Designed miniproteins, single chains, continued (3). Designs and how they scored, part 78

Each design is a single chain, and the fold is of that chain. pLDDT is the mean over its residues in the fold that is shown.

## One batch from the design tools (miniprotein)

Design m10702
Fold by ESMFold2-Fast:
Structure m10702 (fold): chain A 85 residues (1-85)
Amino acid sequence: SSAERRLVQRDVAFALRAIGSMIDKGVSDEEMKEVDKLLSEVISDEKNAAASYRKLADIFEKYGDTVLAEEARELAAEYEKLQAA
């Protein structure tokens, strides 16, 4: 559907911004590996995308990126709405 396609486009855009933010903040290789895993999960696993976005939101909030944390929460909510529809 067009709604599903819009979410996938937002997932890709979010992933690019997320990696940039983590590099800019100088997070450890271990934290970067966890972020990479969660980003892979939101793109490839629709059933777990909402849960993975909530984990991403917690990580971004921990590192002080409140903008990406809020965007991750919004994307989690959109995946829940899509699955409920």
Scores: mean pLDDT 81

Design m10703
Fold by ESMFold2-Fast:
Structure m10703 (fold): chain A 76 residues (1-76)
Amino acid sequence: MLSKEEQEELKAKLTKKLKEAKTEEEMIDVVREFALELKKKGASKSLISAIVTLAARENNLSDEQVNKIRSVVESL
């Protein structure tokens, strides 16, 4: 089980990587890598989707971009 502190650290790391992504393809790759790492650690798809959505919103991504990112998590 991931602690709240670990969840906050992971969200901060993802938020930073999403800010550094310059293209939609880079953004999708960042999200896929992050989701696979968390899945390997036993995180649920719901938890991964929640963290990813929060990080995307913090980066002021559009609703369309957030939906594309969520679909990547759901496809795993």
Scores: mean pLDDT 80

Design m10704
Fold by ESMFold2-Fast:
Structure m10704 (fold): chain A 70 residues (1-70)
Amino acid sequence: SQEEIAKEALEKAKKYIEKYEKGELTPDELVEEIQKLFEEMREKGLSDELLDKVKEEITEYATEVIEKIE
């Protein structure tokens, strides 16, 4: 389902952000992995509207993580 694809995308993105927070990924590597994830989700048939929503939620999560560190 679309909801399952969106949930998988969010969970994978959060794991990449956590790896970045732990110093396991560079900023460039994080961007590359997230871009690959978005293309994978599009290929799985995730709608553009839901993909945009996933992107917004990922951005919000990343911002919250950064703000908690500072």
Scores: mean pLDDT 77

Design m10705
Fold by ESMFold2-Fast:
Structure m10705 (fold): chain A 66 residues (1-66)
Amino acid sequence: SMTVQMLQQVADALRTMSNDDVKAFLQEKIDQAKKENAPKSLIITLENMVKMIEENPEAVEESRKA
């Protein structure tokens, strides 16, 4: 499933990339999902992840250290 593969790639990016890099990665995946007519739920999930990083950057950064 494209949804499962994309979410796995996003999970790996969240663990390994900086907040700025993962936001850029998420925006690329949102654009790809829209072009490929992915489920609206996937697009919403990716947009919510961007929002979480923007609102709680310190918490996201700490999760990488654990």
Scores: mean pLDDT 80

Design m10706
Fold by ESMFold2-Fast:
Structure m10706 (fold): chain A 61 residues (1-61)
Amino acid sequence: MTGTVVDETTIRDSDGRVYTVLGKSEDGLVAARGADGTVAFYASGRSTPAQVGETVTLVGE
């Protein structure tokens, strides 16, 4: 699924769901947690979150 970076700790997906960036790096993946507790990952280089307004690809499970 696709997400847009709203701010340094917040990503909104294409369905309007909001994820909080956990800031954890795992082989180039950053973890983000939704309000319902769902965890998704995106690639943003190594440990560096994407810039505000950028589109990221979110992968759940």
Scores: mean pLDDT 68

Design m10707
Fold by ESMFold2-Fast:
Structure m10707 (fold): chain A 139 residues (1-139)
Amino acid sequence: LLEEAKKAFEKGDYEKAAELYRQVLAENPDDDEVWRNLLEAYLKAGKYEEAAKLGIPLIENNVPVSDEVRSLLVEAIVKYLDKINAPAGAYDILALTVKDWNLSPEVYYLLYKTAKDKGAKIIPKRFEEGYEEYLKSLE
């Protein structure tokens, strides 16, 4: 199953890869590598809603995932909210949910910029700090 998922991903069949990785994850919910590969497959397939929905079991079950997995999840949620033209309040809820998470600078850049552009009222200082760190990395 895992080897089939890897082969599908390597061939660019991201939808099939995501389906197979989801089956692997159902049996091994603490497998960080599978979480990362599943989220990457959904993101590459443009399946932002499916990727964002993975946040529910991850948060509810307090699954011990890496900051890389958390960053990919937040990227998917932001892209999904943007795609559906979600109201500012959706970004406020996201900010409260992930305020203590350590995300990649690229994801803080995406989150801060999008939340600001949509008129979000809750923008943690950590988001702006990550945004600035990302911009500095481009020098």
Scores: mean pLDDT 83

Design m10708
Fold by ESMFold2-Fast:
Structure m10708 (fold): chain A 75 residues (1-75)
Amino acid sequence: SKEELEKVLKELEELYKKLIEALRAGDWEAARETYGRILDLIKEAYRNFSPEELEQILKHAEELLEEVKAVVDAL
């Protein structure tokens, strides 16, 4: 459903924000745990969404990953 898709997209945004905050703080344990949660969320999405919805999720994750790359490059 649209509500389930929007929930996953919002959860990805929240997890990537937490990842960025952990990286900036030098909290490697929190960064590793958050990264693992992002991977688990993507794995669960593969079970629950259509190919078209998965394309939207993966594209959004790719855009968020570019923001993470910019933060890491600035460290």
Scores: mean pLDDT 83

Design m10709
Fold by ESMFold2-Fast:
Structure m10709 (fold): chain A 64 residues (1-64)
Amino acid sequence: PIETLEKAIQLAIDKKRYNLALLLRFALQVAKETGDYDLGIDLAIEIARSFGDKEIAELLEKNK
């Protein structure tokens, strides 16, 4: 869902992980443009894992 991606972006900002937040915004844009929210969430999970952010990755996984 869009709300889950928006929460992940806000959490990245709150943690001052601005590069992660930018890439999560890209995942949200992919979800909006394609209508494929599963793709957007899967992309966001991979991005969060690549940054080593377990908190954001778990947030995205439990809301899939």
Scores: mean pLDDT 84

Design m10710
Fold by ESMFold2-Fast:
Structure m10710 (fold): chain A 97 residues (1-97)
Amino acid sequence: MEPVDSSKLSPGEQLLYVLQYYSTDGDLRAHIDAVFDMLDLDGDGFISGAEIKRVLRAVGLNPSDAQVEELIRLADRDGDGRIDRAEFEALMDEVLA
């Protein structure tokens, strides 16, 4: 197994790593909703940069604040600084393509 260097991973690759970490059957698309629910700590239907950073750290990644901000910018189409389920699914579809 290759060591994961978080400094070399793009924001999308860091989310893909989280998805792969929690996927046991290789069906990454089937686990997108489960990963979103895990990130959505308060259950309000939105994920924040703080929740993303916590989950990335939980899987052994060490993202910078700039990498977390870039993840939000890539997914956050309405500019509210949070990612809803539809934005997260769209981002994961792009990462998995």
Scores: mean pLDDT 71

Design m10711
Fold by ESMFold2-Fast:
Structure m10711 (fold): chain A 78 residues (1-78)
Amino acid sequence: KKVVTLGVVAEGDVAAAVAEFERQLAEVLSTEDPAELHFKVVVTGPDEAVLAATAAAIRALLASRGLEAEVTTVRQRM
């Protein structure tokens, strides 16, 4: 399967981060067969609660669509 890596920055607004992920996902799915894809999603941000909520929402979206994926969170400080 083709591996696709998507990056999402979650600074504070979970809904905005999820909307950006959905935009990126729609772009990929416009040209690729979802059955041939494995997604790697990296969620980056300074706040662990926002990261956890964003990652949970993204995992739920991927699972509801039957997509093979792994979601990783990276906490970054300035």
Scores: mean pLDDT 82

Design m10712
Fold by ESMFold2-Fast:
Structure m10712 (fold): chain A 59 residues (1-59)
Amino acid sequence: SLFEKLLEELRKKAYEEFKDQDPVIDEKSGKPVTAPIKLEDGTIVSVEDLLEELKRLLE
């Protein structure tokens, strides 16, 4: 579906931007993250968190 394609593109972009970063623990889930995103305020967000928010917006 279009939604799943968008999720895959977001994963690829997050991975490409943080490919050289060390794995970090996601604040919300407490699990290791494959492609963490660090916001300007220092908050770490996982791709999984972004996917959850995207699902909420697209439903």
Scores: mean pLDDT 60

Design m10713
Fold by ESMFold2-Fast:
Structure m10713 (fold): chain A 65 residues (1-65)
Amino acid sequence: SAAEQAARLAAASAEAVALLQAGRLSPEEYLRLAAAVDEAARTRTPEAYARALALFEELRARAAA
């Protein structure tokens, strides 16, 4: 559901801030993710939500490696 995707993006945004503060994400990576999250929040299209979530998961996986 859209509500479930929005809740997931909110959680992803909080985790991304924590990763940025821990030095595991660059400022450029964080800004790119923030732009994708903002786009998803404004357009509310399924593809925008999926793109933001996919980008977060990719960045999170690299940060964990």
Scores: mean pLDDT 83

Design m10714
Fold by ESMFold2-Fast:
Structure m10714 (fold): chain A 74 residues (1-74)
Amino acid sequence: SAVTAAFRALTDPSASTEEVVALIEEAVREAMREKRFDLAELLLEAGIQHARDRGDEASLARLERLREEVLRQA
């Protein structure tokens, strides 16, 4: 599943921030389709922390926008 791929990428030091963010976005969309809002929030928190640790401001802003969309639907 997209969720499993996202968690694997988060724990892989060779994965690029771009790869991790793309997998997180896909996993969040999957969780939202299944009405698993708690899982979507957990994935977003993990992705935001990863982008912050890497200093990727563009990815951080992208995930923060997605988080706002999730919060409006919850």
Scores: mean pLDDT 83

Design m10715
Fold by ESMFold2-Fast:
Structure m10715 (fold): chain A 68 residues (1-68)
Amino acid sequence: MKVLSVLEAAELLEASEEVKEKARELQRMNDLIKAGKASEEQIKEAEELERELLGELTRLADAQNAAA
């Protein structure tokens, strides 16, 4: 079972361009981590950004579910 990426979730939830841009930045950071080119600090920054974006996307999903 494959979890949706943060970027995929942002696009599906019609998130703001600011949130989508942050999701693209997270994807770039994850690509660096996967390539073994990320520093420990960059990994922590990616984890913090992911937590922030998941909070925003959860709020958007809850708002859409409340409206349905």
Scores: mean pLDDT 75

Design m10716
Fold by ESMFold2-Fast:
Structure m10716 (fold): chain A 82 residues (1-82)
Amino acid sequence: HMTVEEAGERVRKAAEELSKADPERRDQWLATADGVIEAMRQLPEEEATRLAEGAVAGFDSELQRYRKEKEEAIRKKLEELK
């Protein structure tokens, strides 16, 4: 029970972090997290936790991609400014 709730919070927080990096799609990321949490409610606790772990990994991968793109944009801008 508590493990599933904790996993759900991790999913929500991962989506919130991605939303901070990609605010234009904030509603989509949060809706995705809500969908994962709702799916977790249909599963046994252990399976729900694994689903949450996969979702967090997915959000973390997208966040890393956005951070890389942002860093590349900043680097390019700094090169222009010298």
Scores: mean pLDDT 78

Design m10717
Fold by ESMFold2-Fast:
Structure m10717 (fold): chain A 93 residues (1-93)
Amino acid sequence: SILDYLKEINDYLKQRYGITLSDELLEKIAEQLENSDEDYVEIDGKKYYLRKIEKDKRVQAADVVFEILKEKGYINTLTDEFLFRLIGKAEKT
């Protein structure tokens, strides 16, 4: 299911980056993607618009998670760690 896929992403984020999203958030994303034909997912009054060319609901779910992570400021942490691994620097201070 989309929810199971989102939980796998959440487990990876937790194990790899120490970032955790709530189960309620994941359930809201999964429910809207499964039960709505809207071009967006709405969380706490904010609309996360889906890419019109993407029809895979798992990829759409990942896109929504990515936008939420950007808004929470976590994307800078992901970028820094990825960069550190590519250039052989220490993992984290």
Scores: mean pLDDT 69

Design m10718
Fold by ESMFold2-Fast:
Structure m10718 (fold): chain A 89 residues (1-89)
Amino acid sequence: ASAEVLEEARRRSEELVEKARREIEEAKKNRENAEELIEEALNRTSRELDALALEATAASPEVAGEVWGLASAAKVEIAELAKKALEEL
């Protein structure tokens, strides 16, 4: 149960990061709204990662530290992607 919850959280976290990466690259093509769209993608993905961590923690409190660690690492990755994209505008 706990191992399955952690594995699901890891997979979903990776999916959210990949989706954010695609949304940030797409946003860069829209010169007029690129900055706003990149910030929206970052903020939305951060909220989705927090929701994922909360749901996983509720299902298996034993993996709370590991799940929040995954969410934190994913947030750092998407923040770095967003920063790089904004610097390339």
Scores: mean pLDDT 87

Design m10719
Fold by ESMFold2-Fast:
Formats: structure tokens, sequence, C-alpha cells
Structure m10719 (fold): chain A 68 residues (1-68)
């Protein structure tokens, strides 16, 4: 399950960057909400929306890490 695996990887990275102080509390809360939306889309069979939301989180994490 590639999409489910990507959600799990994104969650792990999100938590790691939050623990490292790279993410603000507001950014962390926002990205958690986006990942939750990706999980809901995936459970509803909307794999394309789930993938787009995961990509949004990944890009945001990449940008935050590069800016740190």
Amino acid sequence: EEIKKEIEEAKKRLDELHAAGVLTPAQYAFLKAVLKAAEIAYENGDKETAKELIDTVKRSLDAAEAAA
C-alpha cells in the first residue's frame, strides 16, 4: 500500500521535525490536519486527492527543513 506507507512516512518526518524545533506549533498543527485529510481521502477511495495532500505535506516539510 504505497499511499498508506507514504502517509506513515510523512507522519514520522512531521513528528521528527517538530521535535527538532524546525516547525512552529501552527505549522505542525496545519500539516497534521492535512495528513488527516489525506487519510480520510484514502479511506474513501479518493487516492488521487490523498496523493496530492501527501505531496503538499512533503513539499512543506522540505521547505521548512531547507529554511531551518
Scores: mean pLDDT 83

Design m10720
Fold by ESMFold2-Fast:
Structure m10720 (fold): chain A 67 residues (1-67)
Amino acid sequence: DIEALIEKLGEEFLERLLEAGRRAEELRKRMGKMENDPSTPESERRRLEEEAAEVRAELAALQAEVE
């Protein structure tokens, strides 16, 4: 069933897009706060950097899937 397949793929795509978008927004806010707070632990900074790289890769993959 093509309609069921499109719906399933569309749902998965939208879920990934929304999650990646939310994570990107959250990371931007947290990184901005971190830059204004020198007491932020180095481990937290590394996590944010890794998370940002993951979100960037996920968004690139989603964009490639649409193209």
Scores: mean pLDDT 73

Design m10721
Fold by ESMFold2-Fast:
Structure m10721 (fold): chain A 95 residues (1-95)
Amino acid sequence: MEEEIRKLLESMTPEEREALVETLVEIYKILGELDKAKELEQAPEFSVEELVKALRDIAKKVGISMEEIVELLKQGVEALRNYILEKIKNKVEWP
């Protein structure tokens, strides 16, 4: 699985990778992880390993599997964003 996500990230264009980083920053801000959001915004270059780490961290916080992240990323960054935002919304609405 980790190999699958690495291959997906390595196959992304610079524009797709930028969109993914912007999405991760947005999600971290929504989760209140402002320091992590700032770290991603300030990085001059993003390694595949750093992106995998951020995705894994978000998956744990939101309660989704890395397998779900892989399938969503195959559909595009927007698909991942929409799914994660829906999961966050549901968690906030249920005590």
Scores: mean pLDDT 77

Design m10722
Fold by ESMFold2-Fast:
Structure m10722 (fold): chain A 78 residues (1-78)
Amino acid sequence: MLDEKIERLAELLRKAGVPQEEIDEIEREIREKKGITYTKLYLEMLIDILYEEGKISEEEREELLELLEEIYELLKKE
């Protein structure tokens, strides 16, 4: 479900040291469907930066990217 995927995304970002204020903003942008393409691209770039900085593993990066794709596919169907 969308809520479960957003919560899992938030959990992984929180573990990577992303501030709660940024996570709250990301969740808001996803739920409001504002600038869907821009928000998705921003998150893909953020995930790559977190991986480059060693804040997430390769497995966590793959999970984050998969969650992101699944979230945006669900948003397209609503």
Scores: mean pLDDT 80

Design m10723
Fold by ESMFold2-Fast:
Structure m10723 (fold): chain A 64 residues (1-64)
Amino acid sequence: GAAEEEAAFALARERARELAMAFKAKSVEVEEIPGEGVVITVTSEKGTFTVFYPFEVLLLRLRS
């Protein structure tokens, strides 16, 4: 439901912050793909990478 997706998106934003710190990112973008998951784009001096987290994966993390 919407509350679970909201919680999953909040977890994805937290993960994006962790990745930004770990990689010393110049920018980080978090985009929700409705009904599917979250895309995190990290840009650092070494380059840009993207990670896709399906809502199912984020929800499993919340259950742990």
Scores: mean pLDDT 79

Design m10724
Fold by ESMFold2-Fast:
Structure m10724 (fold): chain A 80 residues (1-80)
Amino acid sequence: MLSKEVQEFLEKLKKVKKELEEASKTLSKKEFKKKAKEKWEELLIEYNELSKKLSKEDQEIMLKAFEELKKFAAELLEKK
């Protein structure tokens, strides 16, 4: 079973994914880029703090989810 911290991080990524999908429909390309960058920087700080405390396996799970979010945001930006 995943640690509570990893589960909370994955849920946060899921919420950010929804926010970015909604933002892609309502914001301009420039505004969307700014929002995506701000959300990415916030998540990167949290990821770095958690990675210091977690097992290698938990780190790999978080990193995979984080990379999937990055690809999703890039795809949304390309459609604008």
Scores: mean pLDDT 79

Design m10725
Fold by ESMFold2-Fast:
Structure m10725 (fold): chain A 90 residues (1-90)
Amino acid sequence: ASKEEIEKLAEEIEKLAREIEEGDEERQKVYREKAYKALKEAAKLLGELDSGAAVIMRIAAHEVKTGSPEEAAKSARAAAKVLREVAEKM
């Protein structure tokens, strides 16, 4: 994976976290699914670069799917920060 791909995923996940926190209940479900997919894709891209970060992405994906909107948004933002840190080390 390229640095640009990882940074783009971080930006997308941060945006989705905001939309989960600010959206109505029906929109929150749609944005949670988008965040889940983005986090799973991030885990796949990180698998060869940083296995620890890949595990964090998978945990965040689970929390985004199953947690409260506040917990989902917090987990997604934390995951996006980890993605930015991985990109900076590339």
Scores: mean pLDDT 83

Design m10726
Fold by ESMFold2-Fast:
Structure m10726 (fold): chain A 90 residues (1-90)
Amino acid sequence: MSEEERKRIAEEIGEAGIDGLIETLLNDPSPEARANAALILGYLAPLEPERIIPALERAAREDPSPLVRRAALEALVEVGVRELKEAVLS
């Protein structure tokens, strides 16, 4: 799945899809599906940071797949970069 496709999915799903994406991230048998869920959740993190950030942190530390751990870490870094931009440029 492309970065543009993941961004579009995040925009379409919004807050209503967060529970399903967290479920996919933590429980889906496919590492590719979990990695995509992590990256999509990164775009949605500003909507529910108290739920999304802990789920991404868990995946980054505990997921058996290095692909998923990297995707979760990438999502967390992007969230941190957005927060820094908002703090500095507001």
Scores: mean pLDDT 77

Design m10727
Fold by ESMFold2-Fast:
Structure m10727 (fold): chain A 100 residues (1-100)
Amino acid sequence: MSELLKEIEKNVVSDPKKAEELKEKLIKEIVEKYGLTEEEKKIVEEALEIQIEITKLKYEYEELLKNGELSEEFLKELEKWAKEKEEEVKKLTEKIHEIL
């Protein structure tokens, strides 16, 4: 992962505004580096949004675990989300591989 992606992940919960600014910077750098079209940029933005969502869920899981508030319902929702996103991530990864 790039250093910018790591910084985004660190800030997605603690400083959402900074995470958003870093996200925009990362997208701009990828677009400039690979000469992406607007359509290709949207694919990269979608993939990055999924990675941010994964990071937020991981943080929520850790907090619930530490507080003893981890519910069976949360685990079931997390499993369902993970299965749905696995297919979406695979499709986006294939598209990104074709573009980059």
Scores: mean pLDDT 75

Design m10728
Fold by ESMFold2-Fast:
Parts: sequence; structure tokens; C-alpha cells
Structure m10728 (fold): chain A 75 residues (1-75)
Amino acid sequence: VGDIVEVNPGEKVPADGEVVSGEGQVDYSQAQVKNDNGEVINKLVDIKPGSKVYKGALLVASNPVPLKIKVTKTI
């Protein structure tokens, strides 16, 4: 759904979405998210406006704070 969610460093992404404001890094090592090849994402991923993020990713850093995400999936 098109709702905007704010995420601060140290918080987990609550739902799948797309970054609309802020640049930073998310840590998928605790999230067990699979990529398009079925591989578990176990690394830090750089994000910027337009980047997809998945539920459970830990926000390590963002500038500016908070990171703003447009929710695309809530389940």
C-alpha cells in the first residue's frame, strides 16, 4: 500500500517497500531475505531513493534521518 513509513538507524524495516527519501545501508544478515536467484541475502546493501527494501532488514545508517519508505507489501 502507498503509505510512507519512517525508519531510524537501529530499527528494522517493518514492511516491503521502496526508498523515497534518504540514502544509507541496510543489513539483511538477520532477515533471511532471498534475492531473485533464491539466495539468502547475508550482506550490507547500499540504498538510495528508488531502492527496494524488504521487511526485516536492519537500518544501519541513513542520511538524512529518518529513512522514508513507501510501502509496497505489508505481508
Scores: mean pLDDT 72

Design m10729
Fold by ESMFold2-Fast:
Structure m10729 (fold): chain A 103 residues (1-103)
Amino acid sequence: SLLDKLRALHMRLLLELQEILDKAKAPEEVRNRVEQLHARAMAEMEARARAGDFEGVLATVERLRRELLELFREAKASEEVIREVEEVHERFLREVKELLESS
């Protein structure tokens, strides 16, 4: 189903993000905030996808990306970490767009 594929893409993103956070030795407070932002965004993406609001799904992905980049800047993450976070979320947005276009 569309939702199962969306969940699979999100799970892959979370695994890649966890690897970035582990290499960066991110503090637990940052990890917890990342998890909260992702959980909220995933719930919203699923609700919008169920309603057929695909534009809303993409808007939710873009908002999540912005909120995470702001979090990492506030946490004084290195430019390398911020770049890697941007890259994995840009790929996620692209994969979600492709999934929605094929649905």
Scores: mean pLDDT 87

Design m10730
Fold by ESMFold2-Fast:
Structure m10730 (fold): chain A 65 residues (1-65)
Amino acid sequence: MKAIVTFEDGTKVEAEILSMTEDTVTVKFLESDTVATFKILEKTEDTIKAQSLETGLEATIKILD
C-alpha cells in the first residue's frame, strides 16, 4: 500500500505501508529503503496522524491505495 509521509517540518517522503495495527503503522521509505514504525495518534479513511517511535517526531501519513 503506497503512502506519502509528511513530517512536522514539512518534508514529504514516498513510502510503502508494510503493516498496520490498531496502535502502530510500519512504513518503508522508498528513497532511503529505511523502515520506520509510528504510533497512531489519529486515523481517518485515508490519513493517519502518527508519531515516530524512534525520534518522537509527528508525521501525517496519507494512503494512496
Scores: mean pLDDT 81

Design m10731
Fold by ESMFold2-Fast:
Structure m10731 (fold): chain A 95 residues (1-95)
Amino acid sequence: SLEEKFEKLWEEYQRLLKEVQNMLATSTLPADLKAEVQKKVLEAEILAGMALIQYAVSKLIGNDEKLLQRAIELLEKAIELLKEALKKLKEAEQK
């Protein structure tokens, strides 16, 4: 179901957010890279917040499928931003 898909994506979003935040806290990073990653995290948090609003409204009005689909799309975009942030952090661990 769309509701189950949203819930699984929300768990993935939370896992990725914690991983990125932990790497930001423990890594020595150039200031420009740190700023770029922090910007992606902020954009992801805004999109995830919008997704939660769409999801909550959908539940309130009896599981509107279009609102659930919008929530999923916003959350998928948030996840992709966190994956990009994580990739940049891992690439900064030079050899």
Scores: mean pLDDT 86

Design m10732
Fold by ESMFold2-Fast:
Structure m10732 (fold): chain A 102 residues (1-102)
Amino acid sequence: DAARAEREALKAQLAAAKAAGAPQAEIDALEKQYWAALHADFSAESAGVVARRGLADSGVPEERAEALAEAVKEGAAIGLEAGSFDKMAEEIQRRVDEVRAA
């Protein structure tokens, strides 16, 4: 849909700007636009559902897929609350590592 196309276009522009060594102000502006577009159409719940399906499709057992998907959902919720992709990635990774260690 139009919202998905806009998110993909902004994601591509952000990746291209970073690869080209664009000024930090330009990267920050694109990241803010991408975050706003992502937040308008994305929820922690949807992140968990997508993760669960992807893990199941990759042959991960259901019980483990559910535990890992819940970790992704919780990390995504914290990242959305903080308004930071870095915080989202950090919290998802930390929680996923906790599930893997158990």
Scores: mean pLDDT 74

Design m10733
Fold by ESMFold2-Fast:
Structure m10733 (fold): chain A 77 residues (1-77)
Amino acid sequence: SEEERREIITMLRGIETRRLLEKLGLTPPLTEEEREEIEKALKEAEEIIKKNITEEDLKELEEALKRYKELLEEALK
């Protein structure tokens, strides 16, 4: 649905913003618990995206999710 899609986009933007703020030193590093919650949310978002997006848009969103997962892992190093 459109609501589900907007929720996913909002979540992804939030993750990106949080990651950038951490990298700039404006917020404390992600905790293990926060990372686990974000990883769970990303996996749930992937499933929703696969059901509700066109094949072309799905591929772009999958790449974005992969990028955000990699950025989160980097933040914890």
Scores: mean pLDDT 63

Design m10734
Fold by ESMFold2-Fast:
Structure m10734 (fold): chain A 64 residues (1-64)
Amino acid sequence: GGAALAALLAAGLSPGAAASLAMGAQEKDTRETIEKAARQLAEAGELPEEAVETAVELAVRGGG
């Protein structure tokens, strides 16, 4: 939900990356699917690789 989006934006993710991960969490995607999406965003330069685990945790916690 909106809590995941707000937390991801506060963590410094781009609006597109934050929206993508928050949407996945809202649609009850598995943690593995959200992690895969975060890895793809890191490969595209949308977030640092060291932020992948933090972004996944924020999306999962805010999306339940």
Scores: mean pLDDT 73

Design m10735
Fold by ESMFold2-Fast:
Structure m10735 (fold): chain A 60 residues (1-60)
Amino acid sequence: HMPELKSPAAQALADKVIEFYEKKVKDPEESIRRLEAATATLSPEERQQALDYVRYKLEE
C-alpha cells in the first residue's frame, strides 16, 4: 500500500523527485541526492514519509 503523506511540503518534494526521475532516468542517484538535501529542512517525520513514498512509487 502507498505510504501516507501527512505534510503538503513532503508530498510536493516527493512528487518533484518522482517526476524528475521519470524524465531523467539516466541519473537516478542524483535525483535521490537532491531530494535528501531538500528534505533536510523538513522534520524527521516528514522526511521519512517523503522517502517512503518515493521508494514505493519508484518500485512500481
Scores: mean pLDDT 68

Design m10736
Fold by ESMFold2-Fast:
Structure m10736 (fold): chain A 90 residues (1-90)
Amino acid sequence: SRLEKLIRELRELARELAEKAAPLLREYLAADAAGDEARAAALAAELEAAVRELAERILRLGEEIKRLGSEEEVEEAHRLALEPLAELAA
């Protein structure tokens, strides 16, 4: 179904976003923890630029899934979108 295709695409994009974001996110978190506001701001901007297209596609897929899916499917899609980033933050 279309919903199944959207959920698969969301999972793939979320993984790609996490892989692209991982090195920048780690550097950002280290700078933030050290109180280096200038470095953290620069890395945040670089991270946003690097993942912008993928993030926009994920948001569009999320909206489509929300329109077509049940509450449980929407919750699963949200979890799949955030899971790779949560693993990097742990």
Scores: mean pLDDT 76

